Designed miniproteins, single chains, continued (4). Designs and how they scored, part 60

Each design is a single chain, and the fold is of that chain. pLDDT is the mean over its residues in the fold that is shown.

## One batch from the design tools (miniprotein)

Design m14201
Fold by ESMFold2-Fast:
Structure m14201 (fold): chain A 69 residues (1-69)
Amino acid sequence: SLDEIDWDGAVADLLTAVGNVLLKQGKYDEAIKVYEEALKIDPSNETARKGLAEAYRLKGEEEKAKEVE
């Protein structure tokens, strides 16, 4: 099989990990921006999408959280 490096997926995963750290620190606005950047690179990143929804929920933006889920 051909071994192909998915750099976009790797970058999106890294940004998602950064977003998760920011979320745990209560930096919801920064977490949202980082998750949105991850989703611009890889729109199929389930972890980033769930993290973005959780960040909106923790900010009290329930409608935005549901739109992302």
Scores: mean pLDDT 81

Design m14202
Fold by ESMFold2-Fast:
Structure m14202 (fold): chain A 60 residues (1-60)
Amino acid sequence: SPELDRLRAELEELRKEYKEVMTELINAPKDKQPELINKLREVSKRIEEVEKRIADLEAS
């Protein structure tokens, strides 16, 4: 499925972004940590949404 292939590619990009944000957070000064924590939560939420969409399509 072209949609499934696109979602899998999106999931890999989101996982890469999550790792990059985590690395930034570990090395971030205190004033930047809240922004990175919020970004990490947003990326994590998008990962869960894409994973659910993939699971729904695979169940069809």
Scores: mean pLDDT 86

Design m14203
Fold by ESMFold2-Fast:
Structure m14203 (fold): chain A 70 residues (1-70)
Amino acid sequence: MIEEAKKIGEEYGKELAELYLEHGYSEEAAKKAEEGAIDAAVAIVENGGTAEDAKKFLENGLKAMKEKLE
């Protein structure tokens, strides 16, 4: 489960990083967003959530960020 959570975090983290870069944020900000997504996904699973719970959390976060930036 933790490895699955990391993969989900990496997938959504890359989309967040790309979104940040597209909207003029620094590479440092994009990297922190990617790292934060991975950390959040792992934390959800470590606290008894599923990989699906991590995916839903990150999907909601990415969607909210797109709505704010797009």
Scores: mean pLDDT 80

Design m14204
Fold by ESMFold2-Fast:
Structure m14204 (fold): chain A 94 residues (1-94)
Amino acid sequence: SLVEEARELLERARELLETAETVEQAREAIELAERAYELAVEAGDLELAREAAELLLEAGKKLLELAETLEQINEAIAAQLRAIGRLFDLELKE
């Protein structure tokens, strides 16, 4: 099920964020949250999509904390902006 796959990815992303100490771990959390969002939207689970978008925002913040290069800072900001846009879109669909 798309919902079950999305939930599994979301839990994995949360676990990574709780323990993330490297840029690579934060990037993986971003990728997992983005994939979970896509699956949740495809499944029509707007609540799960909102949870994934919120986690994407937190993953982007974590990447910003760990960022050592301008490229990594830009990646972190871009992820946060994508998350904010998705949360706004979901608010309009309620």
Scores: mean pLDDT 89

Design m14205
Fold by ESMFold2-Fast:
Structure m14205 (fold): chain A 80 residues (1-80)
Amino acid sequence: SMETLTKVLIIAASGERFVLVRLMRKKGLPEEEIKRIDAEIEKKIKEAERLLKEGKIEEAREVVLEAIEEITRLEKEVLA
């Protein structure tokens, strides 16, 4: 179902968030910068979780995909 797929995406985004934070630390980014970036991503993931709980499956999917895009962009930046 679309709901199950959206739930899987939220889990994936949470895992990717963990990987990004670890990568940023290994690359020596300042802890304050890491915390700021992590908080922004957490806000998006929590928003997607809230929308999913409300039955707003399409909106939840859009928000979680935005979070995944942001994580991917940041991974590219950190690896450059």
Scores: mean pLDDT 88

Design m14206
Fold by ESMFold2-Fast:
Structure m14206 (fold): chain A 91 residues (1-91)
Amino acid sequence: KAEELLEKGKKAFEEGKLEEARKYYEEALRLYEEKGDKVGMAKAYLNLGKLYLKEGKLEEAKKYFEKAIELSPNVDDPIYIEAQSILDEIK
């Protein structure tokens, strides 16, 4: 369920439907939080960060990427690597 919402959010994001993407990402995040799924929460935060970055909201994007990193299991995790890479680019 949460993963399906995350995929719907990604599709909306690719189509430029940023408000719809945000709604799906926030709903996916809520479901991951309810389940205690830290990896799922990290994925949702990563995608929210990308959404804010696309809107030009750099400080908001940074906060979400930091949350994705915090919830990632280790530095070799793909979510950690991607979030850290993006943070390094928006210096």
Scores: mean pLDDT 84

Design m14207
Fold by ESMFold2-Fast:
Order: C-alpha cells, then structure tokens, then sequence
Structure m14207 (fold): chain A 86 residues (1-86)
C-alpha cells in the first residue's frame, strides 16, 4: 500500500523518529521519498507492507502521546497521517 505522513512543527528528533520508521517500511520492499519545507516534513512510502504501515502508525502515536495532534485517514490501500505539534 501507500503511506503519506505530514509532520507540522516538532523537533529534529521527532522528524528523525518518523523518518526512521519510514526507512524500515522501505526495507520491507517499499520506496520512500521525503521532503522538508520549513517546519513541515512530508514522507511518502509506496509499496509499504502491513508491518511497515504499522511501524509508521506506532511512531505517529508516540508523538500523539507526547502532545501532538494526529489525524489518520484511509483511502483504499492508501494511509494518510497528519501530525501537528503545538
């Protein structure tokens, strides 16, 4: 499937945490692309496995527990995750 993660705000450490999860998803046969614009990080993983998608969701939920707002949307085989840090 496809995963798109958008992180608005946050520290370099939080961005690296999400990027690490996306790299693990890529190692399961997906293709990762990332872009940083100002305070916003966008990560796309195409061909992500179920395990890879779960790792990305776990990383996003860890940020939610740390005070971020997380919105998750499923569109067919596409998973869209929006994370906003106050």
Amino acid sequence: GKVVVTLEGGSIGQKLHLMGAAVEAELEGGKMESEVKGDTLVITVEGASEEGMEKVLEAARALEEAGATVEIERRGDELVVHVRVP
Scores: mean pLDDT 76

Design m14209
Fold by ESMFold2-Fast:
Structure m14209 (fold): chain A 87 residues (1-87)
Amino acid sequence: SVGDAALAEFLKEAKIKEEDLSPETREALRRYGESLQSPYGSDYGRAVAETRRLVKDIKEGKISVDELAERLGITKEQAEEIVKAVK
């Protein structure tokens, strides 16, 4: 699925393991990838590219915890988990 592709790309670019994230956080990343789909079909390329950019922005400190939480539709605590795992 597009969501699975987004989660896989996130883990790859962040250089972390699936177990470094809670099940709820992993599901939020899948939902984020799915939200990037075209109404005319799956957009795997866009989901992968946007996820790669997100990881880079987290690593470079260009996105705040609050901004990450809003963008992914998750709690601030889940966003902090992501930032700690990626950095």
Scores: mean pLDDT 80

Design m14210
Fold by ESMFold2-Fast:
Structure m14210 (fold): chain A 100 residues (1-100)
Amino acid sequence: SVYQQFIDATQMGINMMDSMVDFFNQNSDDPRVSQLVQQLQDTRSQLQGGRDTLTDLVRQSAPGDQIDSVRQQVTDTNFRGQRVMQQMMDLYEQQQRRRR
């Protein structure tokens, strides 16, 4: 179903955020990166909560408007996480360019 595909895509996003946190914890001692890691961990926790809520609503066959409201919140949270990950990558690339 479309909802199951969305739930699965949300889990992939969470897994990507976890991988990014692990990568930067191993590869950066920059305090600016540490702040972004904290923001990504907070966003990841919010995304996990939204995914769990969405999964429960779909399982209960909740009204479509209620499911769509939570889906929108999950989408907004995921977009915020993607922006944080992009900022982390941009900072990493900037640091690499300074060493060239």
Scores: mean pLDDT 86

Design m14211
Fold by ESMFold2-Fast:
Structure m14211 (fold): chain A 59 residues (1-59)
Amino acid sequence: SAAASAAAYAGGRAAARAAGLDEETVEKIGQGAGSMAASGMPAAAATALARREAEHAAK
């Protein structure tokens, strides 16, 4: 749904910013989370995956 996609996008961006990533990477991680939620993944699960990707990218 659009609401789930928007929630995952916002959560993914927040996680990437918290990890100290640049805005280009923040946008990519957010869009990835939004796309996963749009494909039927629960928004919370898409956001959790985005958080793990952000933590990995910050290494």
Scores: mean pLDDT 83

Design m14212
Fold by ESMFold2-Fast:
Structure m14212 (fold): chain A 85 residues (1-85)
Amino acid sequence: GRERALRLAEEGARAFEEGRYEEAARLFLEAARLDPEWRAQLLFAAAVAYAAAGRNDEAIALLREAAALDPSWAASVAAFIEAIR
């Protein structure tokens, strides 16, 4: 579970660095599915990747889901939604 989620998140970060934003989002979403403890932060990472890909509606949906799962992310979510809206 967690070991594979970490590997997928690392692959997602690499894809993001290489400008493969949609692939990065997909990898972060797969990682979020495998590790409930890290789900909110991985959904936020996927949202950042979707926003970089120009997929703002999908990014906003994931940001709202992240804030709902972990309220400690609410301020970061609100700021990012305002920035891309």
Scores: mean pLDDT 85

Design m14213
Fold by ESMFold2-Fast:
Structure m14213 (fold): chain A 65 residues (1-65)
Amino acid sequence: LEEELEKIIEEAKKKGDETTVKLAEAILNGLRNKDVTVLRAALKEAEEIGDEKLAKIAREALESL
């Protein structure tokens, strides 16, 4: 998950997609810190903006904790 998130952040930065950068960084921080509150907030935001890939990654991160 961490490597996948790092790749998403790198690609989003190249495209100037600040929303995806911030969201992916939030998921990465939540995963590293085992912060369920941050991960749940990131999942909700990913679902609301329609980013199915980030929503899936956030769900997998929550299930891994």
Scores: mean pLDDT 82

Design m14214
Fold by ESMFold2-Fast:
Structure m14214 (fold): chain A 55 residues (1-55)
Amino acid sequence: SKEEALERFKKMLGVDELDKKKVLEILEELIKAGAKLSPLEETVYQTLKEELEKE
């Protein structure tokens, strides 16, 4: 699920809380730089983009 992807991403980064806007900005910068996202990073990016676009 989308929530499971976010929790896995938090554990991978070793953080207790996820700054959704900052993470989205970092992932967008990586894409602009031509970096290839992992499946987990891609899921997190799509999840955060959808959540922030609704708000």
Scores: mean pLDDT 76

Design m14215
Fold by ESMFold2-Fast:
Structure m14215 (fold): chain A 75 residues (1-75)
Amino acid sequence: MDGTAANLLATAREQAGPATAEAAARALADARSPEEAERAAEEVRRAALAGGASRIMAEGIARGVLTLARERIAA
């Protein structure tokens, strides 16, 4: 659990900057429903693109956030 989330946040910081990593961390902490997880993941995707990540990388980071947030909500 901790290793996967930490690795995702490190990747977001390295590829898209600290603002994207902060958005991803908030999404993982605060999303309480699948709908909130989807909205938060979309915000992370937009932040990653603004931070200079490629389309593929931004989608990958956002998908990782969505998957982990949904797993945490289901747990």
Scores: mean pLDDT 82

Design m14216
Fold by ESMFold2-Fast:
Structure m14216 (fold): chain A 56 residues (1-56)
Amino acid sequence: MSAKELAEKYREEAQKLREEAEKHRDTNPSLADFLRKRAEVLEKNAKKLEEAYKKQ
């Protein structure tokens, strides 16, 4: 239950970070890169949580 909810939350946060990164892509590449890295970490964590509780 907690892992499923946490995975969903991470996916939502990752989407917001990717949207922010796109906005700053050409005007502030360092900020865009930082936001993308944050989104990637959250997406990886969400995927691992989903796989872990389904796989045992």
Scores: mean pLDDT 79

Design m14217
Fold by ESMFold2-Fast:
Structure m14217 (fold): chain A 83 residues (1-83)
Amino acid sequence: EKEKLIELGKKYAEKGNEAYEKKDYKSAGEYYEKAGEYYAKAGDYETAAVLYRRAAKYYELAGDEEKAEKAREKAKEAEEKAK
């Protein structure tokens, strides 16, 4: 199951990158947030934190400060769990 969660995380990170290339920053943030959630469920909190920080950056580019703040909070929680 953990391997399937990581595979889903990679799939959503790929979709996030595709959205970013199209300058669809809202979708890019949402896809990277989902990717982070799958990596966190798999127990890979270090990768989850990186993905959540990327989601926050794209939410900021989209002008969604509330989602960016929540994504930064998720990144900090993942970093704490990675210790």
Scores: mean pLDDT 89

Design m14218
Fold by ESMFold2-Fast:
Structure m14218 (fold): chain A 73 residues (1-73)
Amino acid sequence: AKEYYEKGKELAKKGKYEEAKKYYEEAIKLDPNYAEAYYNLGEVLYKLGKTEEAEKYFQKAIELDPDFEKAKK
């Protein structure tokens, strides 16, 4: 899970948002409780213009780890 998450972060940093999305989705498949992967998937979806999907994944990340709500403020 962590390997896919780290690769997703690298791709997102390079602006390869669709590729980053795929790696975050694989991280979530391997670890469905990976709050960081849900949060970063939300950020990538937002960059791709998928605002409603992004919001859904942000909420899922906060549900799994409430500290992500504090990270936004």
Scores: mean pLDDT 78

Design m14219
Fold by ESMFold2-Fast:
Structure m14219 (fold): chain A 56 residues (1-56)
Amino acid sequence: SIDLAIAEGLIFMMGGEVVRRIGDGRLAVRFPDGRVVEVEVKGKSEEELREALEAL
């Protein structure tokens, strides 16, 4: 989906890595500090995704 593609691009720009896709609306992400967190991306705009990811 477009939302997943946008989220994956933003995660990459933040130095993160997508380790799992959970359906079409949720990603498991590993950050450079070693954390693995799940992020809901379904129905979010690029701005909303950026804000959510930057808050992690």
Scores: mean pLDDT 75

Design m14220
Fold by ESMFold2-Fast:
Structure m14220 (fold): chain A 59 residues (1-59)
Amino acid sequence: EEERKKKIEYLEFQIEQIDEALAAGKVLREKDPEKGQRAIDAAEAYRKRLLELKKKVEE
């Protein structure tokens, strides 16, 4: 139970870090549109996986 709550908090922290990565990807897209868009796509895909993991931990 305690460990599950800590795992949820850690996943929420990871999602926040991905939001920062999305912002960095947008900056990169201005300099290199293809690389920036790939970074954004990768960050969005990872964010979806983190949300799925959080749902599984929460049941």
Scores: mean pLDDT 81

Design m14221
Fold by ESMFold2-Fast:
Order: sequence, then C-alpha cells, then structure tokens
Structure m14221 (fold): chain A 60 residues (1-60)
Amino acid sequence: SVVRSGLMPVVEGRASMRDVVRALLAAGVPKEEIRRTIEELYKQGLLSEEQLEEGLAALE
C-alpha cells in the first residue's frame, strides 16, 4: 500500500505523523484510507497511542 509505505518513516521515528498525513492528503489520498491504515498499524503495535491520536487529529 502507498499509504502504508508513506507511514513507515513515522513508524521508524524519522518523520512526524502530522507532516506525513498532511502530505498524503495533499497528494489526494482519501481520508478513510489514511485513517484505516493508521488504525491497522496501531493494532499491529507499530504506532504508539500518541501517534494514533496525532494522525487522527491531522485528518480533521
């Protein structure tokens, strides 16, 4: 997934969640696809609760 690949720098601690989410939105990626991918990464233990909250806030 393009969205999953784009979020890997956040998982790796190399990029901010907010900046990546904003970049994906600017590229025309649907909000629902970004939200689903963030939630999946959180459920897999790859994102912290803080990163989940930041990502969901950036979609609003």
Scores: mean pLDDT 87

Design m14222
Fold by ESMFold2-Fast:
Structure m14222 (fold): chain A 80 residues (1-80)
Amino acid sequence: MEKAEELIKKGEEYLKQGKYKEAGDKYYEAGLLYKELGDYEKAIEAYNKAIEAYEKAGDYMSAAEVAVEILKIAVEKVLE
């Protein structure tokens, strides 16, 4: 299985090819993996890249779902 950094690279490759939906999917997968590893800064960065890619694809629902993941991280940091 690809490591989070390799998922980011694949997302960048898809983005350069104009494959915005596939780019968003790779960035989202990377963000989830960074979150599982406890690297919340990189998770948020990857999620923001996924949001931008989904917006370019016209997939505003997927962009909104990823934004909720960022909000969950922010809420957990405030509550603890």
Scores: mean pLDDT 83

Design m14223
Fold by ESMFold2-Fast:
Structure m14223 (fold): chain A 103 residues (1-103)
Amino acid sequence: SITQSPASVVVNVGESVTLTATLSTPSSSIFWLKQKPGEPPQVLIVNGTTRVPGTSSRFQGSGSSGTTSTLTISNVQPEDEGVYISVDLGREAQSGQGSTVSV
């Protein structure tokens, strides 16, 4: 299973926030997705640390293997508002409940 923390957070523009995913089993196949109402999910980070093309350098993933993965958003902007979901695409596909970021 994946448990995300915090479940919800309010962040001021220009601040930083770190979202944590805790896994019941180690994985190197952790993805971070962003979901906004009415939009398809956007992939931000693959394999814990690799930004996909088009993802802002303000987004950083950590934990390329093991039981903890984090997504850090630096210099938060209004467009960063949304639900951030951690997904394990390793041996068993599983997702966290999401972390809601309000700006």
Scores: mean pLDDT 79

Design m14224
Fold by ESMFold2-Fast:
Structure m14224 (fold): chain A 88 residues (1-88)
Amino acid sequence: MLPKGIKKIHVTKMGDYLVIRIEVEEATQEEAEALGQYIAEKLGLELVSAKAIDGEILITLRTEKSAEEVAEELKKLFPDVEVSYSEL
């Protein structure tokens, strides 16, 4: 089950790690883990962790891909959601 009220997605590249921050109205830890697995499988990337914290889901992936490349793939998965990216 997807978390309710996905508002924004931001992708940040940090060395060999990529952090996806998803702003949501409400999410459980199980929903964060399910979303992290879904994104990792769809993008073919290694899932490191997924956490639900105070209206946010933080998904950490290990990848050689840039934040821009992952953001473009996320726009295809979530076409109605604002997706932005930064490198540092």
Scores: mean pLDDT 83

Design m14225
Fold by ESMFold2-Fast:
Structure m14225 (fold): chain A 88 residues (1-88)
Amino acid sequence: AEELLRRAEELLEKAEELLKKAKEAIKKGDLEKAKELLKKAIELAEEALRLALEALKESEGEKLLRAIGLALRAIGIIEEAELLLKKL
């Protein structure tokens, strides 16, 4: 569980950075770059969600809450990035 949680956290940090860069690209009018960054952010967040859900099955107490938090964070990134992609 601990290894899965650490990997999910690292992937979410990368996905959040890509989402931030995508929003900057949108502001600059670089829609092609924004699309690429959003797709990569979704891919990393989906992988993080899979790892968090795997950790959830093996987790109790504090680790269970951490896995839930990571899963919700991943879902939030996916939803925001997909919404932005549909508007481009």
Scores: mean pLDDT 88

Design m14226
Fold by ESMFold2-Fast:
Structure m14226 (fold): chain A 67 residues (1-67)
Amino acid sequence: VDEALRRAYELMQEGRRAFEEGRYEEALRHYEEAIRVVEPHADTDPAARVMLEGAEEAKREVREAKE
């Protein structure tokens, strides 16, 4: 699962950067891809579960900021 966690981490960083720049649609896409990448591993890897939870929270923050 190292490949999935590394990719998800990179996507979370890109999402955070987009969010800070006010590019909410791009931030959501990055967080959605991070969720897609780690979701299959969340049941077996605690790190993947934490990443999934973090990405879901980040998506909620973006939606709140859009309005």
Scores: mean pLDDT 82

Design m14227
Fold by ESMFold2-Fast:
Structure m14227 (fold): chain A 75 residues (1-75)
Amino acid sequence: AEELLEEARKNVEKAREHLKAGDYETAIDYAQKAIDLAVEAARKGGPDIVEEASRIAMEANRVLFAAEEGLKAAK
């Protein structure tokens, strides 16, 4: 479960990096992967894992929203 949280965190960091670079499509892909990993971690973990997974998922969703808006503005 903790390995899934760590992988989710890494994907959030990659999503933020690509968002900052203007690579919106890649940022969306990494943010989606981070959300999926956080959800899986929450399913397998106890209460402490669920809290951290929720935090990571919220951060990933914020990056996802920003990347989607950036992609729309670039059209």
Scores: mean pLDDT 82

Design m14228
Fold by ESMFold2-Fast:
Structure m14228 (fold): chain A 82 residues (1-82)
Amino acid sequence: AEEKLEEAKELAKKAGEAAKEYVKALLEGDEEKAKEYAEKIEELEKKIKELAEELPEEKAKEVQEYTQKQIAEVAKYAEQLE
């Protein structure tokens, strides 16, 4: 359980960082790089959900909350683009 919790949190953090890179690539006009990070984010989000489903309910909620915080940070970063 601990290994899956740690992995899910690491993936959520990576997804957040990839999403920030995605926004930065859009700002820089690098459409190819932006698409690459968008695909990476999608794959990471899918893996996070799969891991969360294998965790106890309490730990799954912890992953969900952490992931939501990462998404909120990316949304604020994206607001700086527009």
Scores: mean pLDDT 77

Design m14229
Fold by ESMFold2-Fast:
Structure m14229 (fold): chain A 62 residues (1-62)
Amino acid sequence: SQAELQQLQTEIANLDARIAELEKRIAEETDPEERFRLEVELGVLLVERGVLLTIRRKLQAK
């Protein structure tokens, strides 16, 4: 539905903002151990984003 698409677009936009902030933190991090932790966190957000993009594609294909 159109409402579901609008919700997904908002969720994707929020994830994109979180990803951008996390990538900035990674770029500024000098400790390899903390950088690795942040990179793992980034990986989780990227997977979540991929799921939302897949759902959006499925809704748009109808």
Scores: mean pLDDT 86

Design m14230
Fold by ESMFold2-Fast:
Structure m14230 (fold): chain A 84 residues (1-84)
Amino acid sequence: MVEELKREAEKAIEEGDVEKALELAEKLIELGAYEEAAELLRKVLEVAPESEKGRVLLLLARALHKLGKEEEAKKLVKEADKIA
């Protein structure tokens, strides 16, 4: 399941479907695949339009918080707050 979700997410990024990629990243977080979700979200952040970057940063912060990367997660939340 995790590997299948990763493949679907990579295809969504290739197709420019940021919304689908975010949905798949949320599903990875629900399954406890936090590292995989963080890797996916970093790729999404590279291709996301400015209007979506705040959502990507908040979801990435959530995954990093679950991985115990508290300081990095806090920095991303502050960046998302600036974008609004």
Scores: mean pLDDT 82

Design m14231
Fold by ESMFold2-Fast:
Structure m14231 (fold): chain A 46 residues (1-46)
Amino acid sequence: KFEEDVKETIEILKKQIEDAKKMNLPKGVIDRLEEQLKAAEEALKK
């Protein structure tokens, strides 16, 4: 359950980061999304 939820969140975050970069959103927005992605990936591995 938890692992599947985290994997889905990672996929969503990756897509949001790609979209944000394409739209040239502010650095702060992209940084926040990247931090969330890294945290989710590390949580899944631990």
Scores: mean pLDDT 79

Design m14232
Fold by ESMFold2-Fast:
Structure m14232 (fold): chain A 87 residues (1-87)
Amino acid sequence: MAKVEQLRTAGGAGVGRLLEDAKKGDKIRMPLGNAKKGQEVTAAVVDDDGTLVAYGEGKAISDNEAEVTLKGDAKKGDRVGVTVVPS
């Protein structure tokens, strides 16, 4: 599981920064502002130039945290944004 530094949370969203390189299929834990356990989440990973490098998806595991599986490779320092999917 790749480590993430929390940058901010608001509503059904959270933003973090990768503290280590991650590969396709790796899981990350992301803090959220407000969620419900079991809600679907989507993630986007951008590099330092703001270019999208990977997507992710997963579920909220609590009211303030989600577990996301990456669909592509990412590098230490890349930013990860996560949002709950409306149901």
Scores: mean pLDDT 82

Design m14233
Fold by ESMFold2-Fast:
Structure m14233 (fold): chain A 87 residues (1-87)
Amino acid sequence: MEEAEEYRRKGEKAAAEGKLDEAIEYYEKAIRIYAELLSEDPDNKEILKNLVESVEALAKVYEAQGKEEEAKELREKAKALEKTLFP
C-alpha cells in the first residue's frame, strides 16, 4: 500500500510539472502494485478505490499527450473496476 501510494504521489507531481512520460512511469508502477494487492485481497475497497483513481489519472496523462485511444481503454478498465464496488 505505502509503496503504491508513494508512486501515485510521484506521478501526480510529475503530471503537474508537465513531465508526462515520468508521470506515466510512476502511475504504471502504482497500478501494478495496487492490482497485485487487490488480487490477494479482492474485497479490499481501499485498494480498489486507489487502483481506479490511479488508472483514471494515467488515462488523463495519455489524453494530455494526445493518445486518445489509450486514454479510452484505461477509462473502460476503470469503469469495469468500479462495478465491483456497486455491481
Scores: mean pLDDT 82

Design m14234
Fold by ESMFold2-Fast:
Structure m14234 (fold): chain A 76 residues (1-76)
Amino acid sequence: MSKVEKVAEEIFELVKNNMDSFLRGTLSDDTFRNIAIKMFKEKKGSFGIPQSVVDKIIELAKKNGISEEELIKALK
C-alpha cells in the first residue's frame, strides 16, 4: 500500500470512528469515503463530526505532503 493510500485509510477510520454511532452502524464504507472527501474539500464538519476532526484530517494530509487531488483519488 502506498503512503497516500495508508493516509487515506487513516482518514477514513477517523471519519468512521468520530461519526454518530447510529450513522456509523447504518452507512456503507463508500458513504464514509464520500463524507471524508466532502469534509476535506469544504474544510467543514458534517454528520456530527466536529471541526476539530476536520482540522486533524487537513493537518495529517499536510504533514505527509499529500495534495488534495492525491487524497481524493486515494479515498475513492
Scores: mean pLDDT 76

Design m14235
Fold by ESMFold2-Fast:
Structure m14235 (fold): chain A 73 residues (1-73)
Amino acid sequence: MELSPLEQKALDLLLEKAPLPVPEAEAIRLISEELGLSRSQASKLLRRLYEKGKLIRFPVGNEVYVGVLKAVS
């Protein structure tokens, strides 16, 4: 499924900078800060990555966490 350049940058950023898996709030914060987006924009971008099957969203204990599938190269 096709990623926009911004969606790809968010995915690559999580792969490079995030200690995966991370709490969803931390993933949103990281995307917002590194890409210069609002938290609302970062949250929408993260949701698009879930919809396209590029990120996994799963419970760990009582929290929701985000993982990414390993990018090739």
Scores: mean pLDDT 75

Design m14236
Fold by ESMFold2-Fast:
Structure m14236 (fold): chain A 60 residues (1-60)
Amino acid sequence: MEKRKKALEYEIEAGMYLIQAAVLDIILPKLSPDEQEKAKKEIEELRKKAEEYMKKAKEI
């Protein structure tokens, strides 16, 4: 397996987490205050996962 292929796989994973976070961010204003708090935490967690995968891509 090529080093570049593995890096691309990690970048794709990061992109998927960012897309999920973006979808939640778009619907955030339509949620109740309680659900907004939960969604904000979920968005933060998804962005952290994306950052971790981008870091792994750079470390290859």
Scores: mean pLDDT 81

Design m14237
Fold by ESMFold2-Fast:
Structure m14237 (fold): chain A 65 residues (1-65)
Amino acid sequence: LTPEQEDEIALALVEIVYGIGIAENDPKGAVEFAKRIYEELEKRFNLSPETRAEIEKIIKDLEDK
């Protein structure tokens, strides 16, 4: 995978979790799951600063629900 593909995959995974959390009315569960996915992605992928900021923003939006 290229760094650009890693960024795209990481964003897609976190966005899917966000969507499920909203649809299931379980934003707290979605936050915990998204944080676990993000931690694994950071360990395995060389994510860009912009992608990390966007993921953190998505998680923050869920936390504020």
Scores: mean pLDDT 82

